Designed miniproteins, single chains, continued (5). Designs and how they scored, part 54

Each design is a single chain, and the fold is of that chain. pLDDT is the mean over its residues in the fold that is shown.

## One batch from the design tools (miniprotein)

Design m17856
Fold by ESMFold2-Fast:
Structure m17856 (fold): chain A 85 residues (1-85)
Amino acid sequence: MEEHLEKLKELSKKLSGEEKEIAEEMIETAEELAKEEDILRQIGLALRLIGLALELERISKDKELAEQIYEEALAVVKAKFAEKA
């Protein structure tokens, strides 16, 4: 979890403008997901995080960087739902 959050923060520093704003919202959502204990809210936060990652891919000028950010967002979601697995 923490490793993927750190990598999201590092990758977001390479972005600017609207792309950076979306990435910052993704980081906030991922941090909320990491701390959330209610399963329904966890699902809502996970869907929001993935939705933001897809929007970033849609608008991004650097598709490779956007794909890396998407993979790290997906890894955060996977790590959260793998708790107790």
Scores: mean pLDDT 81

Design m17857
Fold by ESMFold2-Fast:
Structure m17857 (fold): chain A 81 residues (1-81)
Amino acid sequence: SLIDELLEEVEKILNSDLPISEKFKKILSILNRAIQELSAEEARELIERIKEMGIKKWPEYEKEFESMEKMALELIDDREA
């Protein structure tokens, strides 16, 4: 499924040697794609899983991942309004 493909891409980004800032940029691109291509329910599920994966890998960036989730959920709500 597209969700599984996007989650695999996120895992590869999180495990890469890229700077943290570049990883966040790439994850934001995946979130933007998900918001455009997935249903609201599927996009919310993907966002939650990305947040969980990120916080598990980097607990010190919990606040940043929570901010990404909030932003992405607001974009979905704006689309559905």
Scores: mean pLDDT 82

Design m17858
Fold by ESMFold2-Fast:
Structure m17858 (fold): chain A 96 residues (1-96)
Amino acid sequence: SAKEEGIKQSEEAKKLLEELKKYMQTVEKVDASASPGEVLDLYLAKLYEEYEKNKDKKVLEEAKEILKNLFNVELSDEELIEILEKRKKKVEEDKK
């Protein structure tokens, strides 16, 4: 990765991350000290669980839009699913 954080440092990206943190604090127990990256990993893991349950492509489109806004990346459904699977594994490993 060229950028140390990988995350776009625009006002849009900051606002999106703040809104995601607020959303995650409402629906899941998220530590107030959680980094933007940790919040994003938790959110993407949750989207993957929702996709596994109902196979709704709308969930994938939502994840694609968020990743495009944060990282300037355009992903296929296949590439996105691999990323979401990796985020879920990371979240599970971080919880021991």
Scores: mean pLDDT 71

Design m17859
Fold by ESMFold2-Fast:
Structure m17859 (fold): chain A 91 residues (1-91)
Amino acid sequence: MEKEIEREIEEALKVLEEEIERLLKNGDLAGLEAVVQGVLQSLQATIQGYENLPEHRTKEEVERALKIARKLAEWVAEKFNRHEELEQALA
């Protein structure tokens, strides 16, 4: 299970990296910013969803989604120097 989530994170990171490379090669800075903001907003939405659903059947599924979203957001923040935005999303 732990190796499965690591694989999911690696696959998601590869897709994200390919999309970012495509946007950079095309000079689409607005598209790049939209992808970066989308990843950070997805983390915030996942955290909010988790906190607002105290009674749900599959807490483990939400925890998995949160781990994936967090790793993607951490990678984006590291690569594009968005640490302040990451901290804001985690708050």
Scores: mean pLDDT 75

Design m17860
Fold by ESMFold2-Fast:
Structure m17860 (fold): chain A 89 residues (1-89)
Amino acid sequence: MKIEPLSDSPLAREAAALATEGVELAQRGLERARDVKSITEAIGAILRAIGGALTASIGDLKGDRELAEKGVETARLALEHAREVLERL
C-alpha cells in the first residue's frame, strides 16, 4: 500500500515515503504474526506510520515547519518499529 502526501513539499513527501515503507514492513509482520502481542505491535506501527505522514502533510499545509518535522520523525520511528517487529517474527 502506498501512502501519498496531501502536500507536495519535501517534508510531506519524505514522511509519506517513510510511512509507505513502514506500512509495507508492518503488513509483512502482520502476515507472519501468530500471537496477539505481535499482531497489536504490527497494527500499531501501521497506524503510527499513517499518522506521521498525515501530521507532516498538515504541518506543511499550515506552514508549521515544527509540526511537519514531527510528522517526519513519527513516520521514521514507525518504520524502525515495523522493522523490529518483522525481524522478531
Scores: mean pLDDT 82

Design m17861
Fold by ESMFold2-Fast:
Structure m17861 (fold): chain A 98 residues (1-98)
Amino acid sequence: SRREELRERLERLREEAERLKEETKELIKKAKENKSKEDLEKLKEKLEEYHRLAQEVGRLAEELLALGDKESAREAILLEAELTVYAMNLYVLIKEIE
C-alpha cells in the first residue's frame, strides 16, 4: 500500500541519517586534529547533506499526515527536528574551527 511504501521510505531515511551521523562524527574528529581547509570543506558538504535529508524527511511527514498515518508522521517530524539540530550544531562547530 502507499502507507507501507512511505513507512519503508522513512526507515531508509532513518538509516541514511545514522550513516550521515557516523561519517560526520569521524570527519569532526579529523577536522579538529588537522584544521585543514579540505577537512572543513568536507564538513560543509555534510552540513548540506543534513539540510537535504531534513527537507526530504519533512516532505515525507506531510505525505504521511495526508494519508492519516499520524504515528509515522510524528516519527518523521522528530527525525526532521533531530537532523535540523545536528545541522545547527555542525554549523557552529565549522565556525569555531575556522
Scores: mean pLDDT 88

Design m17862
Fold by ESMFold2-Fast:
Structure m17862 (fold): chain A 66 residues (1-66)
Amino acid sequence: LTPEQRATAKALVDALMAGDRETAIELVEQLDLPEEVKQAIIDAIEKGDYRTAMELLAQALAEAEP
């Protein structure tokens, strides 16, 4: 994870905690993750399941590290 990706992930968590759906979706699209993973996180956000969205994000970021 680059410093920029880490900053984006932190901003995404902050947006999810605030319930800011539009900002959260925009931040997910800025992350360098596979489309399927981005879609799964967005689906969780759209369902209002922000806890699952955060868990999916944490898992995706862990898998993205070499």
Scores: mean pLDDT 79

Design m17863
Fold by ESMFold2-Fast:
Structure m17863 (fold): chain A 77 residues (1-77)
Amino acid sequence: SHSAEVLARIRELGRRMIKLVEEGIKKGLSPEEIEKLVLPILRELQELVAASSDPEAAAAIVRETLREVGKLLLEYL
C-alpha cells in the first residue's frame, strides 16, 4: 500500500542518516559539517511524514532515528 511504501522509505532514509553520522564522526568531521550532510535527508523525512496516511507511525520512526543520532553525537562530543 502507499502507506507501507512511505514508512519503508522513512526507515531507509533513517538508516542512511545514521550511517552518514557514524561515518562523519569516524572521519573527524565537525558537527556543522555533519549537519550539512544530513539536512537534505531531514527535509525529505519531514515531507514524507506530512504526506503519510499514518503520520503518528511515520513520526515515531523519525523520532527513533533522531534519538539514535543524538546518542551518537553526544558520545562523540
Scores: mean pLDDT 84

Design m17864
Fold by ESMFold2-Fast:
Structure m17864 (fold): chain A 69 residues (1-69)
Amino acid sequence: PYVATGTGTADQANQGLAQGTTYSGGGMSASLSLIDDTTVKGVGVDRYGALMAAAGMEAGGMKAEVKDG
């Protein structure tokens, strides 16, 4: 699966979760969750979904990366 991982402050993680969910169509193209207070993980249904999750995380102020598998 394609996975987006974002890191930042706790406030950035809350904003990144919200923005990443919005950019991913409210969970349609990626499923996002807080892994800890400063880390958000988004599992994309495909590479595009993971990239949209990452873009939303970065809009929330996080640093995000996408990996395959």
Scores: mean pLDDT 85

Design m17865
Fold by ESMFold2-Fast:
Structure m17865 (fold): chain A 75 residues (1-75)
Amino acid sequence: MLSPEEQQEMLARLRELLAYVKEHVETLSDAQKQALIATLQQQIAQIQADNRLSPELKQQIIAILQEMIAILEKA
């Protein structure tokens, strides 16, 4: 089970990754964007299946991952 501190650290790292994707999305090839979208979709499925995470934490993580996918798809 993740501690509250570990949960906040995870969310902070995901937000840093989101910022990185926003900054670099225009430099990525279409093939790289598709590969990242596939990886993020797999991560969403893994998070949904992880019974150690609260429903609230799952929703927060999935929302960030979905925002990354939306940015990659729109660019």
Scores: mean pLDDT 82

Design m17866
Fold by ESMFold2-Fast:
Structure m17866 (fold): chain A 84 residues (1-84)
Amino acid sequence: KPTKEEIDAEAELALLEIQLAVAKMTLSRPDVTKEELEEIKKLLDEVIARAKEIQQRYPSLAADAQRVIDEAEKLKKEVEEKLK
């Protein structure tokens, strides 16, 4: 049976995935502002940092955490291209 800490971490990964989906939707808007892009970049950095913590602490969640990291890094690259 998973520990409460593992269940909480799995729930947190699900919330990070929702945050990535919202960021992707905002990034797809034709009227996205520079301020919104910089906010998304900050959010993506926080998502990557937290997913890496979960990956290191909970080996059972490592693959799910890696998917979150990969998607966040991809979105971060898209944000950086739009900020040029």
Scores: mean pLDDT 85

Design m17867
Fold by ESMFold2-Fast:
Structure m17867 (fold): chain A 63 residues (1-63)
Amino acid sequence: MSAGEKEALALLQQGLEYEALHLAVEYRSQHPELLALMRRYLERNRDEPESEFRRRAEEILAA
C-alpha cells in the first residue's frame, strides 16, 4: 500500500472528494473505496466533455 493511497483515503474521509480523487488517480490506486470514488465521478460526469483526467480515471478502472 502506498503513502499516496493512505493520504487519498484520509482526504476522502474528510469530505475532500476532489483532492482525494486527484491523488488516487496520480498514484493509480486500486483501493476499493478510491475506485468507487473514481466510478462515481465518471458516472456523474458522463454527459460532460471528455477531459484528460476523466480518461485517466477510466484507464485505472479498466486495469
Scores: mean pLDDT 78

Design m17868
Fold by ESMFold2-Fast:
Structure m17868 (fold): chain A 82 residues (1-82)
Amino acid sequence: GEKLTLTAVSQADGTAVLRDAAGNVVGTASAAALERAAKEGGNVAFTKKDGTVEKAEVLGLEGDILKVGGTATVTLEIVGPL
């Protein structure tokens, strides 16, 4: 599927906001789900800016995503619709 390298910023509600290399918001995911999938494998729900929800594999996560305001570089592969 499509591979995306994104910057994630964790929010107080537990959501990570995902931005592309140009700084545009491309979507959101659960910060806890991203961390778990990076460590244990499995899919996360990736909600695009248009509201479409897709399954993504976490191929890499580097940074501190579990704290509020924490940042990480996340590599996702889109594997299909939910």
Scores: mean pLDDT 83

Design m17869
Fold by ESMFold2-Fast:
Structure m17869 (fold): chain A 93 residues (1-93)
Amino acid sequence: APELPESVKKAIEEEVEKAKKLFESLKEKLKNGMPASEFYKEAQKALTFNPSLATAKEVVKLAKEGKLEEAEELFLKEVREKATTTFSGLLGL
């Protein structure tokens, strides 16, 4: 598969790192039953690339069930996919 340019990879990783930091900051609230609407609003305020409301609902559900690693992976995957699509599109790739 063709490799993305290093500048694009770096930009994607910076967006994923922002999402990871947001998840860590909200981790205790998510464990304690944070509503999906609140998580969605926090993501919209902090991030350039946001999960869908459907993904936000699944993330909150997984976190409430104690599946924090699965919740984080789902959240970071959607942020990465949206960042990749946008940055690749901007380069005409």
Scores: mean pLDDT 82

Design m17870
Fold by ESMFold2-Fast:
Structure m17870 (fold): chain A 80 residues (1-80)
Amino acid sequence: MKPLSEEERKKIYEKIKEKLKEELDLSEEQVDKAAKELSRFTPETPKELAVARLKSLGLSEEQAEKATEIGLEVVKEVLE
């Protein structure tokens, strides 16, 4: 897998942040933290690991699962 550049991570962060605001009832702080964590992941990151990290940021299990799905989809789109 190609390593993510800072530019790619910023693009992923921005897109995840937008989608999280649209799809999930999260505070601005939770959206920012979740988007930053998800932007660090690759398409091959285990979903269970991503969910666990987001739960540690105060998201519910359902919110963490949906945020992880959104994040991984955005990462795949950017890494065409």
Scores: mean pLDDT 76

Design m17871
Fold by ESMFold2-Fast:
Structure m17871 (fold): chain A 72 residues (1-72)
Amino acid sequence: SAALKAEILALVEEAAELLRKNGGIGTPEVTQLMRRIEALLEQIDDPEARKELEAYRRQTFADTKAALDAEG
């Protein structure tokens, strides 16, 4: 659903922002957000939509890691 997709995108952005703020440290809060994202992805019935959301999540976290690595 459009609402489910929007929630997943919002949680991915929230997790990425939290990682930027804490220097990439996997806190319990980050772990809880990642588990919530996984649970919502499992609710996506459309395999293409799920694949796109998984690619977005992967790219967002890769970009976040690259930015943090560049800062030292």
Scores: mean pLDDT 82

Design m17872
Fold by ESMFold2-Fast:
Structure m17872 (fold): chain A 79 residues (1-79)
Amino acid sequence: SAAYERAVALVRAWLRAYRESAEADPAATAKMLRDLLRGSFPEMSDEELFAAVREAAEEVLSPEAARRLVTAFQKELAA
């Protein structure tokens, strides 16, 4: 969907700008992204938010950093 594509683009742009912070503190980054995405895309499901963060993280971050961020984000969605 157009909303999904915009969410991926937003996360991708943020991770490109703040890559070092995202790799150093995936938990803080996950919490910030959850709040940002829920505020910007309130109609998107948790499954769609998870998919958008995973797609952007896998594109921008190292495989290890992407896995850590995606795991942290999934925990934030469950909280």
Scores: mean pLDDT 88

Design m17873
Fold by ESMFold2-Fast:
Structure m17873 (fold): chain A 99 residues (1-99)
Amino acid sequence: MREQMLESMEKNRDKVLEAFRQGYEEGKEEGRKLAEELKDNPEELKKKAQELAKKGTQELMLSIAYQVDGDAEGALEHAYEGGKLLGASDTLDEELKKL
């Protein structure tokens, strides 16, 4: 029983991490597109990066809450969205440093 619970928790953790990684890579692509659109306005670029970072962090907090509640589907959805928002934010911060 204990071993089965541990294996179930490990599988859930691996799926959540994979959802986050997939979201993060997609977010990097979206961030590159947004950086090109905002390249002539560094202040808007900075504000957008901060907004995405805040929203991404909130999504990851929700993913953790769903994991605690045993809601695997909710945990995966919020990990993916959090990854996507943070991937975009990190990409905007990298482009801002080039300006």
Scores: mean pLDDT 83

Design m17874
Fold by ESMFold2-Fast:
Parts: structure tokens; sequence; C-alpha cells
Structure m17874 (fold): chain A 59 residues (1-59)
């Protein structure tokens, strides 16, 4: 499902910018599922959501 991950990241980049898309890519590389990535994409719409996801990456 590399194609689905790519689509989610591309959509995030278009809506929220390259930094936000980079967060989703990092989560995908850490093994987060497509369902988890779709949920994370919703959080990218706010700075608070982005900060929360960065804490997960930094763990």
Amino acid sequence: DEEEVKKIIEEAEKKYGKFAAGILRALAEQGYSIEELRKAKEELKTPEGQARLLELIAS
C-alpha cells in the first residue's frame, strides 16, 4: 500500500504544506498504518495537532 501512503502525503502537502507532509512521511517510515496516517492527517490542520504528532516522531 505504498501508493495509498503516497496519496495521503501528497494531499497533506497540497492542503497543509511540505512541513506537515514531512510529519506524515516520518510516521509512515516508523510503521504507522494507513488508518493511523489518515487520522494523523486530520490533526495536521492545526498547529497543536502538528506539535502532538512531532512528539510521537521524537519518541
Scores: mean pLDDT 81

Design m17875
Fold by ESMFold2-Fast:
Structure m17875 (fold): chain A 92 residues (1-92)
Amino acid sequence: EPVRAEPLPYELVQKLFDEMVEAIKKILLKNGVPEKEAESIAEAATMTLQALYVRGASREEMIEELSKLPGIGRKTAEEIVDAFEEIRKKLL
């Protein structure tokens, strides 16, 4: 329907958050982050991405901010941002 964009329903926002945490966790594990740390880092990365996205941050800003997180280098940050963009396309 051609309606003006409104704030997303809470349920959809939570689904996006959950799917992003799982996707980021898989990327972290693939890139050698320990299993015990992967979930907490994935949650931190998801929160960082949501805050940056709300601010209208560029792709490069997202990559730079994510690469400051423990266990996340620039290559891993790029993979995380790519996953975020794909999940958004599927849910939004």
Scores: mean pLDDT 77

Design m17876
Fold by ESMFold2-Fast:
Structure m17876 (fold): chain A 95 residues (1-95)
Amino acid sequence: SLGGGEKAILDKAKALNAVKVEIEVVYGVKSEIDKEYVEKEIQQLEEFAAALRAEGIEAVLNVTEDPSAEGIAKLKVVATLADGSKVTLLDVDSR
């Protein structure tokens, strides 16, 4: 998850006048606890994408399963600016 950093990341994207934010998630499920955790985290990211869209920013959520992973293995957030340049706002990989 964004660890309660959703507002900070949204504020940063707005300050950059981002036209698009891409959220990449890689997850894996090894147990029932992982499944519940992953489902909750993906729901929170869907809510974050909706918040970005409410601010007029295109939001794309790309979710990939990695059978070797446990929980949320990767979370990357990239903003695209009006000039086409890209800024990485978050990049966490626990693989």
Scores: mean pLDDT 85

Design m17877
Fold by ESMFold2-Fast:
Structure m17877 (fold): chain A 83 residues (1-83)
Amino acid sequence: AAERIAHLRAAIAALEEAKKDPSDVKKLDEAAAHLVAAGDVSTALRVRFLKKDVVEGSLTDEQIQKEIDKIIAEVERELARLE
């Protein structure tokens, strides 16, 4: 439980950093890795699909930030249920 909570918090932190520089996909990779470690494979897959869209250049910075905000909100809801 404590390790899972720590990974979910680390994923949120990585996603917040990704919002500051949406073109740098390293923080999206870090977030996805923490979500996998937390057992949230479905949200990790969503982050991986967002990374593909970013690399393809199909999204604006605003669209990337909005999608990250939605993912953060979902992870925060999961974290709140565990605490």
Scores: mean pLDDT 84

Design m17878
Fold by ESMFold2-Fast:
Structure m17878 (fold): chain A 72 residues (1-72)
Amino acid sequence: SPLKEKIKEILERLAEATTNPEVKARIEKVLEEMESLSSDEAADKFAALQEWLGDTDPETAAKLAAIVREAV
């Protein structure tokens, strides 16, 4: 799915950009789970990760927003 591949690319870029090991571990777990998820389920997981990042690491959330703008 083009949507799943785009989300995967965004998350891989974010994992390389973050200095927060908790955030990196969460992203890696989502990437592993995505192999078994539908496109809709992957989008839901991505949305949940965005909400969690806003609360946990606003700096990494801002990096995610920048990556999404470049990827679209």
Scores: mean pLDDT 82

Design m17879
Fold by ESMFold2-Fast:
Structure m17879 (fold): chain A 94 residues (1-94)
Amino acid sequence: MTAEEREEIKRELAKEAGIPEEKAKAMDDKEFLVELMRREAEAEPDPRIRELRLRAVEAQVRFAEHRDDQAFRERLQEEMRPAAEELEALLAER
């Protein structure tokens, strides 16, 4: 994929998700994906599923911030396991 094609796709996804173009341009690819996931989670009509999805997004941000801290990342993964299992169960029952 060319840099121009990547920028066009990013622009289209930002528009669909309601992310301002200037904000999207300032984000790197990882920041942009996290913001997309957050916006999709916020659009979830079920309040419990929304809360669990938002918690998953925040966990992704914390994993990225602590890339060099393996012990922190392992602890966060274990802390998030019950929420991930609950989200899967709720989505399976829809």
Scores: mean pLDDT 77

Design m17880
Fold by ESMFold2-Fast:
Structure m17880 (fold): chain A 86 residues (1-86)
Amino acid sequence: MEEKLKEELLQAFAELGQAVAAGDRARVLALMKRIYELSKQLGLEKGAAAARELARELAERGDTLSQEEIARKADELARLTGEELR
């Protein structure tokens, strides 16, 4: 079960990289919710918190959140989650 969740999380991060590169804010938001759920199930506290925060900012700030900020926050999320998976 945990191995499958880890695989799904890695796939979600691959999709996140593509969505960020495409500027697809709606897909980034959907992937933040998915990464949050998977991180919670895996006990990845920092990854879950970062995903929730980016999802909140996308929902609340919408068009005022720049593509550069989204890319930077997505990179930080990937870094934190990668560290917790070790």
Scores: mean pLDDT 82

Design m17881
Fold by ESMFold2-Fast:
Structure m17881 (fold): chain A 73 residues (1-73)
Amino acid sequence: MRLSPADLAAVRDTVARAEEIVEEIRKSKDIAEQVGLLLRLVGALEDARLAGDAEAAARLERAVKEALEILKK
């Protein structure tokens, strides 16, 4: 699968903001907003894996795991 420069830029932005996105999920009172933010993290994780960026993928995997734990509560 071919990633565009825009996809790679979105992955970099999402990695840089991963902790902020997790905290936004934690603070949100709207399940639709929480799910949307989780999907943003998952999409960036998939793109990081396709790009072969192991460091970005590992950071996003941690963020997704933490977000899922928040949603279980």
Scores: mean pLDDT 81

Design m17882
Fold by ESMFold2-Fast:
Structure m17882 (fold): chain A 66 residues (1-66)
Amino acid sequence: LKVGEVVEVTEDYEAEREGELSLKKGDLVEVKGSRVIDGVEYAYVKSLKTGKEGWVPASFLKPVEV
């Protein structure tokens, strides 16, 4: 995932902890950052639908072909 990229949510994600963002399948989000924690890649994203920001597992995201 690249910072500034718009990506699509592949399946519903429900926030499990503070700082995470709940997202629905088909939502578009802007990538603002990423980190790897215990072998799992997380992306810090902004929802284009709600304007809310938070962390989500990168496996729930796919690049949008433009």
Scores: mean pLDDT 80

Design m17883
Fold by ESMFold2-Fast:
Structure m17883 (fold): chain A 63 residues (1-63)
Amino acid sequence: MEEELYKAIVEAAGEVSEEGADFEEVLKKATEIAKKKLPEAPESVVKKVYKKLLEEARRLREA
């Protein structure tokens, strides 16, 4: 479940990345799209994966 949700968010982020929005806004939209694809995912798991991706994105900005 976590791995599938992670991949779904990453794929959705690629689809919505074009509007010059900051990465947090893109990640929020991608997470909403992923929740629609995986409606059985508990909110706690969605929150966990979102935080993980947010931290990874912040590290990539610093690297």
Scores: mean pLDDT 73

Design m17884
Fold by ESMFold2-Fast:
Structure m17884 (fold): chain A 87 residues (1-87)
Amino acid sequence: SETEEKVEEAERRLVGLYLEASAELDAAGVSQEQRDAFNAAVTAVIKETSARLKELLANNASISEVEKVLREAEARIRQILDEVLAA
């Protein structure tokens, strides 16, 4: 289904977002403690988002709902990155 394809795309994009944010932390030269905190927080967001995407797929939700969940996850990952960089 289109929803299934969009969920698979969203799952791949979540991995991409994590890698992009990790590269920014590498460039900033943050402490190991800051990196561990980032990894823990973002891993939680990815797990929660993946669970929500699977629920949307099970309920035959719209592509727009899948895209909204992905956008919310991207915003949360960016917020976590900004908070870690400010620490």
Scores: mean pLDDT 87

Design m17885
Fold by ESMFold2-Fast:
Structure m17885 (fold): chain A 64 residues (1-64)
Amino acid sequence: MEYDLSGLPGRLTAEQVRALLKEKGFPEMTLEEAQRRIDEAQRRLGLAPSGVADPATVLALLEE
């Protein structure tokens, strides 16, 4: 397959992350709280804040 940047797996917006966490039984949170959690997780992983959650960020959020 060619290296296309469109459709990278696990790239979720803060809105999608909030919906995913709610589906997994986490307490309901605001969009701002979801964005904050993404930023903090990316910062702890040494990633530049991009406004979207990569697979490593999503995994970190699901594992606490």
Scores: mean pLDDT 68

Design m17886
Fold by ESMFold2-Fast:
Structure m17886 (fold): chain A 57 residues (1-57)
Amino acid sequence: KKVEELKKKYLDEVNSAIAKAVGLRLRGGTPEEVEQALRDMKEVSEKGKKEIEKAKK
């Protein structure tokens, strides 16, 4: 199913974004850098959720 492939892609993208945000916090990134990474994570999450819902029809 296309939905299963989208779920895998979505999980990979979200996990990557989470790792980036966590890495920024751990190495003392600026508040702006951390906020940007969190926004990127939310955007990836929202995009993935919408694509999965569209694929469900």
Scores: mean pLDDT 76

Design m17887
Fold by ESMFold2-Fast:
Formats: sequence, C-alpha cells, structure tokens
Structure m17887 (fold): chain A 74 residues (1-74)
Amino acid sequence: DLLDRLRALQLELLDKLKLPAEAHAELEATLARTRAIYEANPSPEFRARLEQAIAHLERALEEGSLEEELEPLP
C-alpha cells in the first residue's frame, strides 16, 4: 500500500530529522499532492516511480544521509 508507506515515511522523517513545524506542513502538502495524483492517475509507471522514490528515501533514512538526498516525489 503506497499511501501507507508514504505516511510511514513521513513519520520517520519527522522523527529522524526532528523537523520544525514548518517542515511538517511542507511534508503534509507533498503527501497530499502525491495522494491526489495517485488517486487521479494510478498508472503503472507512476506507481513504479513512486515506489522507487519511497525506497530511495527509506534507504537514505537508514543510512543517515537524508538531509542531502531529499528528492521530490513523482
């Protein structure tokens, strides 16, 4: 479930980076945009790209390099 993975990733980002409230709003906006795009056009290509982006961020979180490797979601 890509949306569940996105939400879990957002929570991990907030926890790991100790982000300020401003960054919370930014992540919420990004998640909302991604969700809207996915619901409107859940194409196999978009899904695959989203999974790749989530996996990339999850790896960056694990390695502690997230601050340098934040990528925009598709």
Scores: mean pLDDT 67

Design m17888
Fold by ESMFold2-Fast:
Structure m17888 (fold): chain A 68 residues (1-68)
Amino acid sequence: AKVTLTFHPDGTVTVKGDVKALVLPDGKRIELEDGMTIPRSLLTPDSKVVLKDGTEVPLTEVIELEFK
């Protein structure tokens, strides 16, 4: 997987991998870095992850999901 999302019981998610940004359904862009923790509410089915090479990836593709 290019990106790993670790879901925490406190309602946050840690993002790991070659990430640059998260694009929300309304087009809002949030800058991401490897190891950054964000609120889970920002991750909707229509959100996309932007990789450092500029590739946009749907949350359903090449992303590993971990739950704690």
Scores: mean pLDDT 76

Design m17889
Fold by ESMFold2-Fast:
Structure m17889 (fold): chain A 68 residues (1-68)
Amino acid sequence: SMEEIKKVIEETLKRFEELARAGRYEEAQRVVEEGLVKIANLAKSAEESNAAISEFIERLAKLMAELK
């Protein structure tokens, strides 16, 4: 469901931030990759997948801009 996908996005972004702030960049990258796989597996349609990936990319880009 979209609610499960949103939870995956939120948990993935939180783990990414924690790992990136700790300088654990290889693990941060793996967390993003794992999150994308989970989103793809949970999506039941192209519309659901596109909406979820767009939200994830937007939020990740915004977070990365805040992490100099």
Scores: mean pLDDT 82

Design m17890
Fold by ESMFold2-Fast:
Structure m17890 (fold): chain A 80 residues (1-80)
Amino acid sequence: SDEELLKELLKRLIDAVKTMKKAKVPVEEIKKAVIEALEEFKPTLSPELQEKVDELIEKIEKAKSAEEIIKLLEEAIEEV
């Protein structure tokens, strides 16, 4: 299902952010990578899930740390 595919993507993004954090990648670069992946995947989803992805992207743009990005992705998994 679209929900299961989105959850799988979100889990992979959490792992990617954790790896980038350990590698000392700047938070702005981490945000860009995560947002780009979400935007590329968004067109494959139902309109309802696309709306949830847009809300997640807006929250990630406001995030101040890699830890906050991870938390937002984890919370998004719970909402799907």
Scores: mean pLDDT 87

Design m17891
Fold by ESMFold2-Fast:
Structure m17891 (fold): chain A 74 residues (1-74)
Amino acid sequence: SAAEEEAERLLAEFERRAREALAAGDYKTFNELVRETHERLEALARRHRWSPAERARWLRRLHQVMSELEAEVR
């Protein structure tokens, strides 16, 4: 669906920008990107009336990407 395509684009953009921020040691920007992406996924869930399970799935993917990126810098 268009909503799922938008969510995939949001996560891909987050991963790219977050990786750049972490590589630069810019944890402030990294944290702002996490917050912004979370808010944008929440807004997308509300607009498309996603089920709680669908919303949770995309938020878990955001948290997984965040954790994997943080692990890469250690």
Scores: mean pLDDT 86

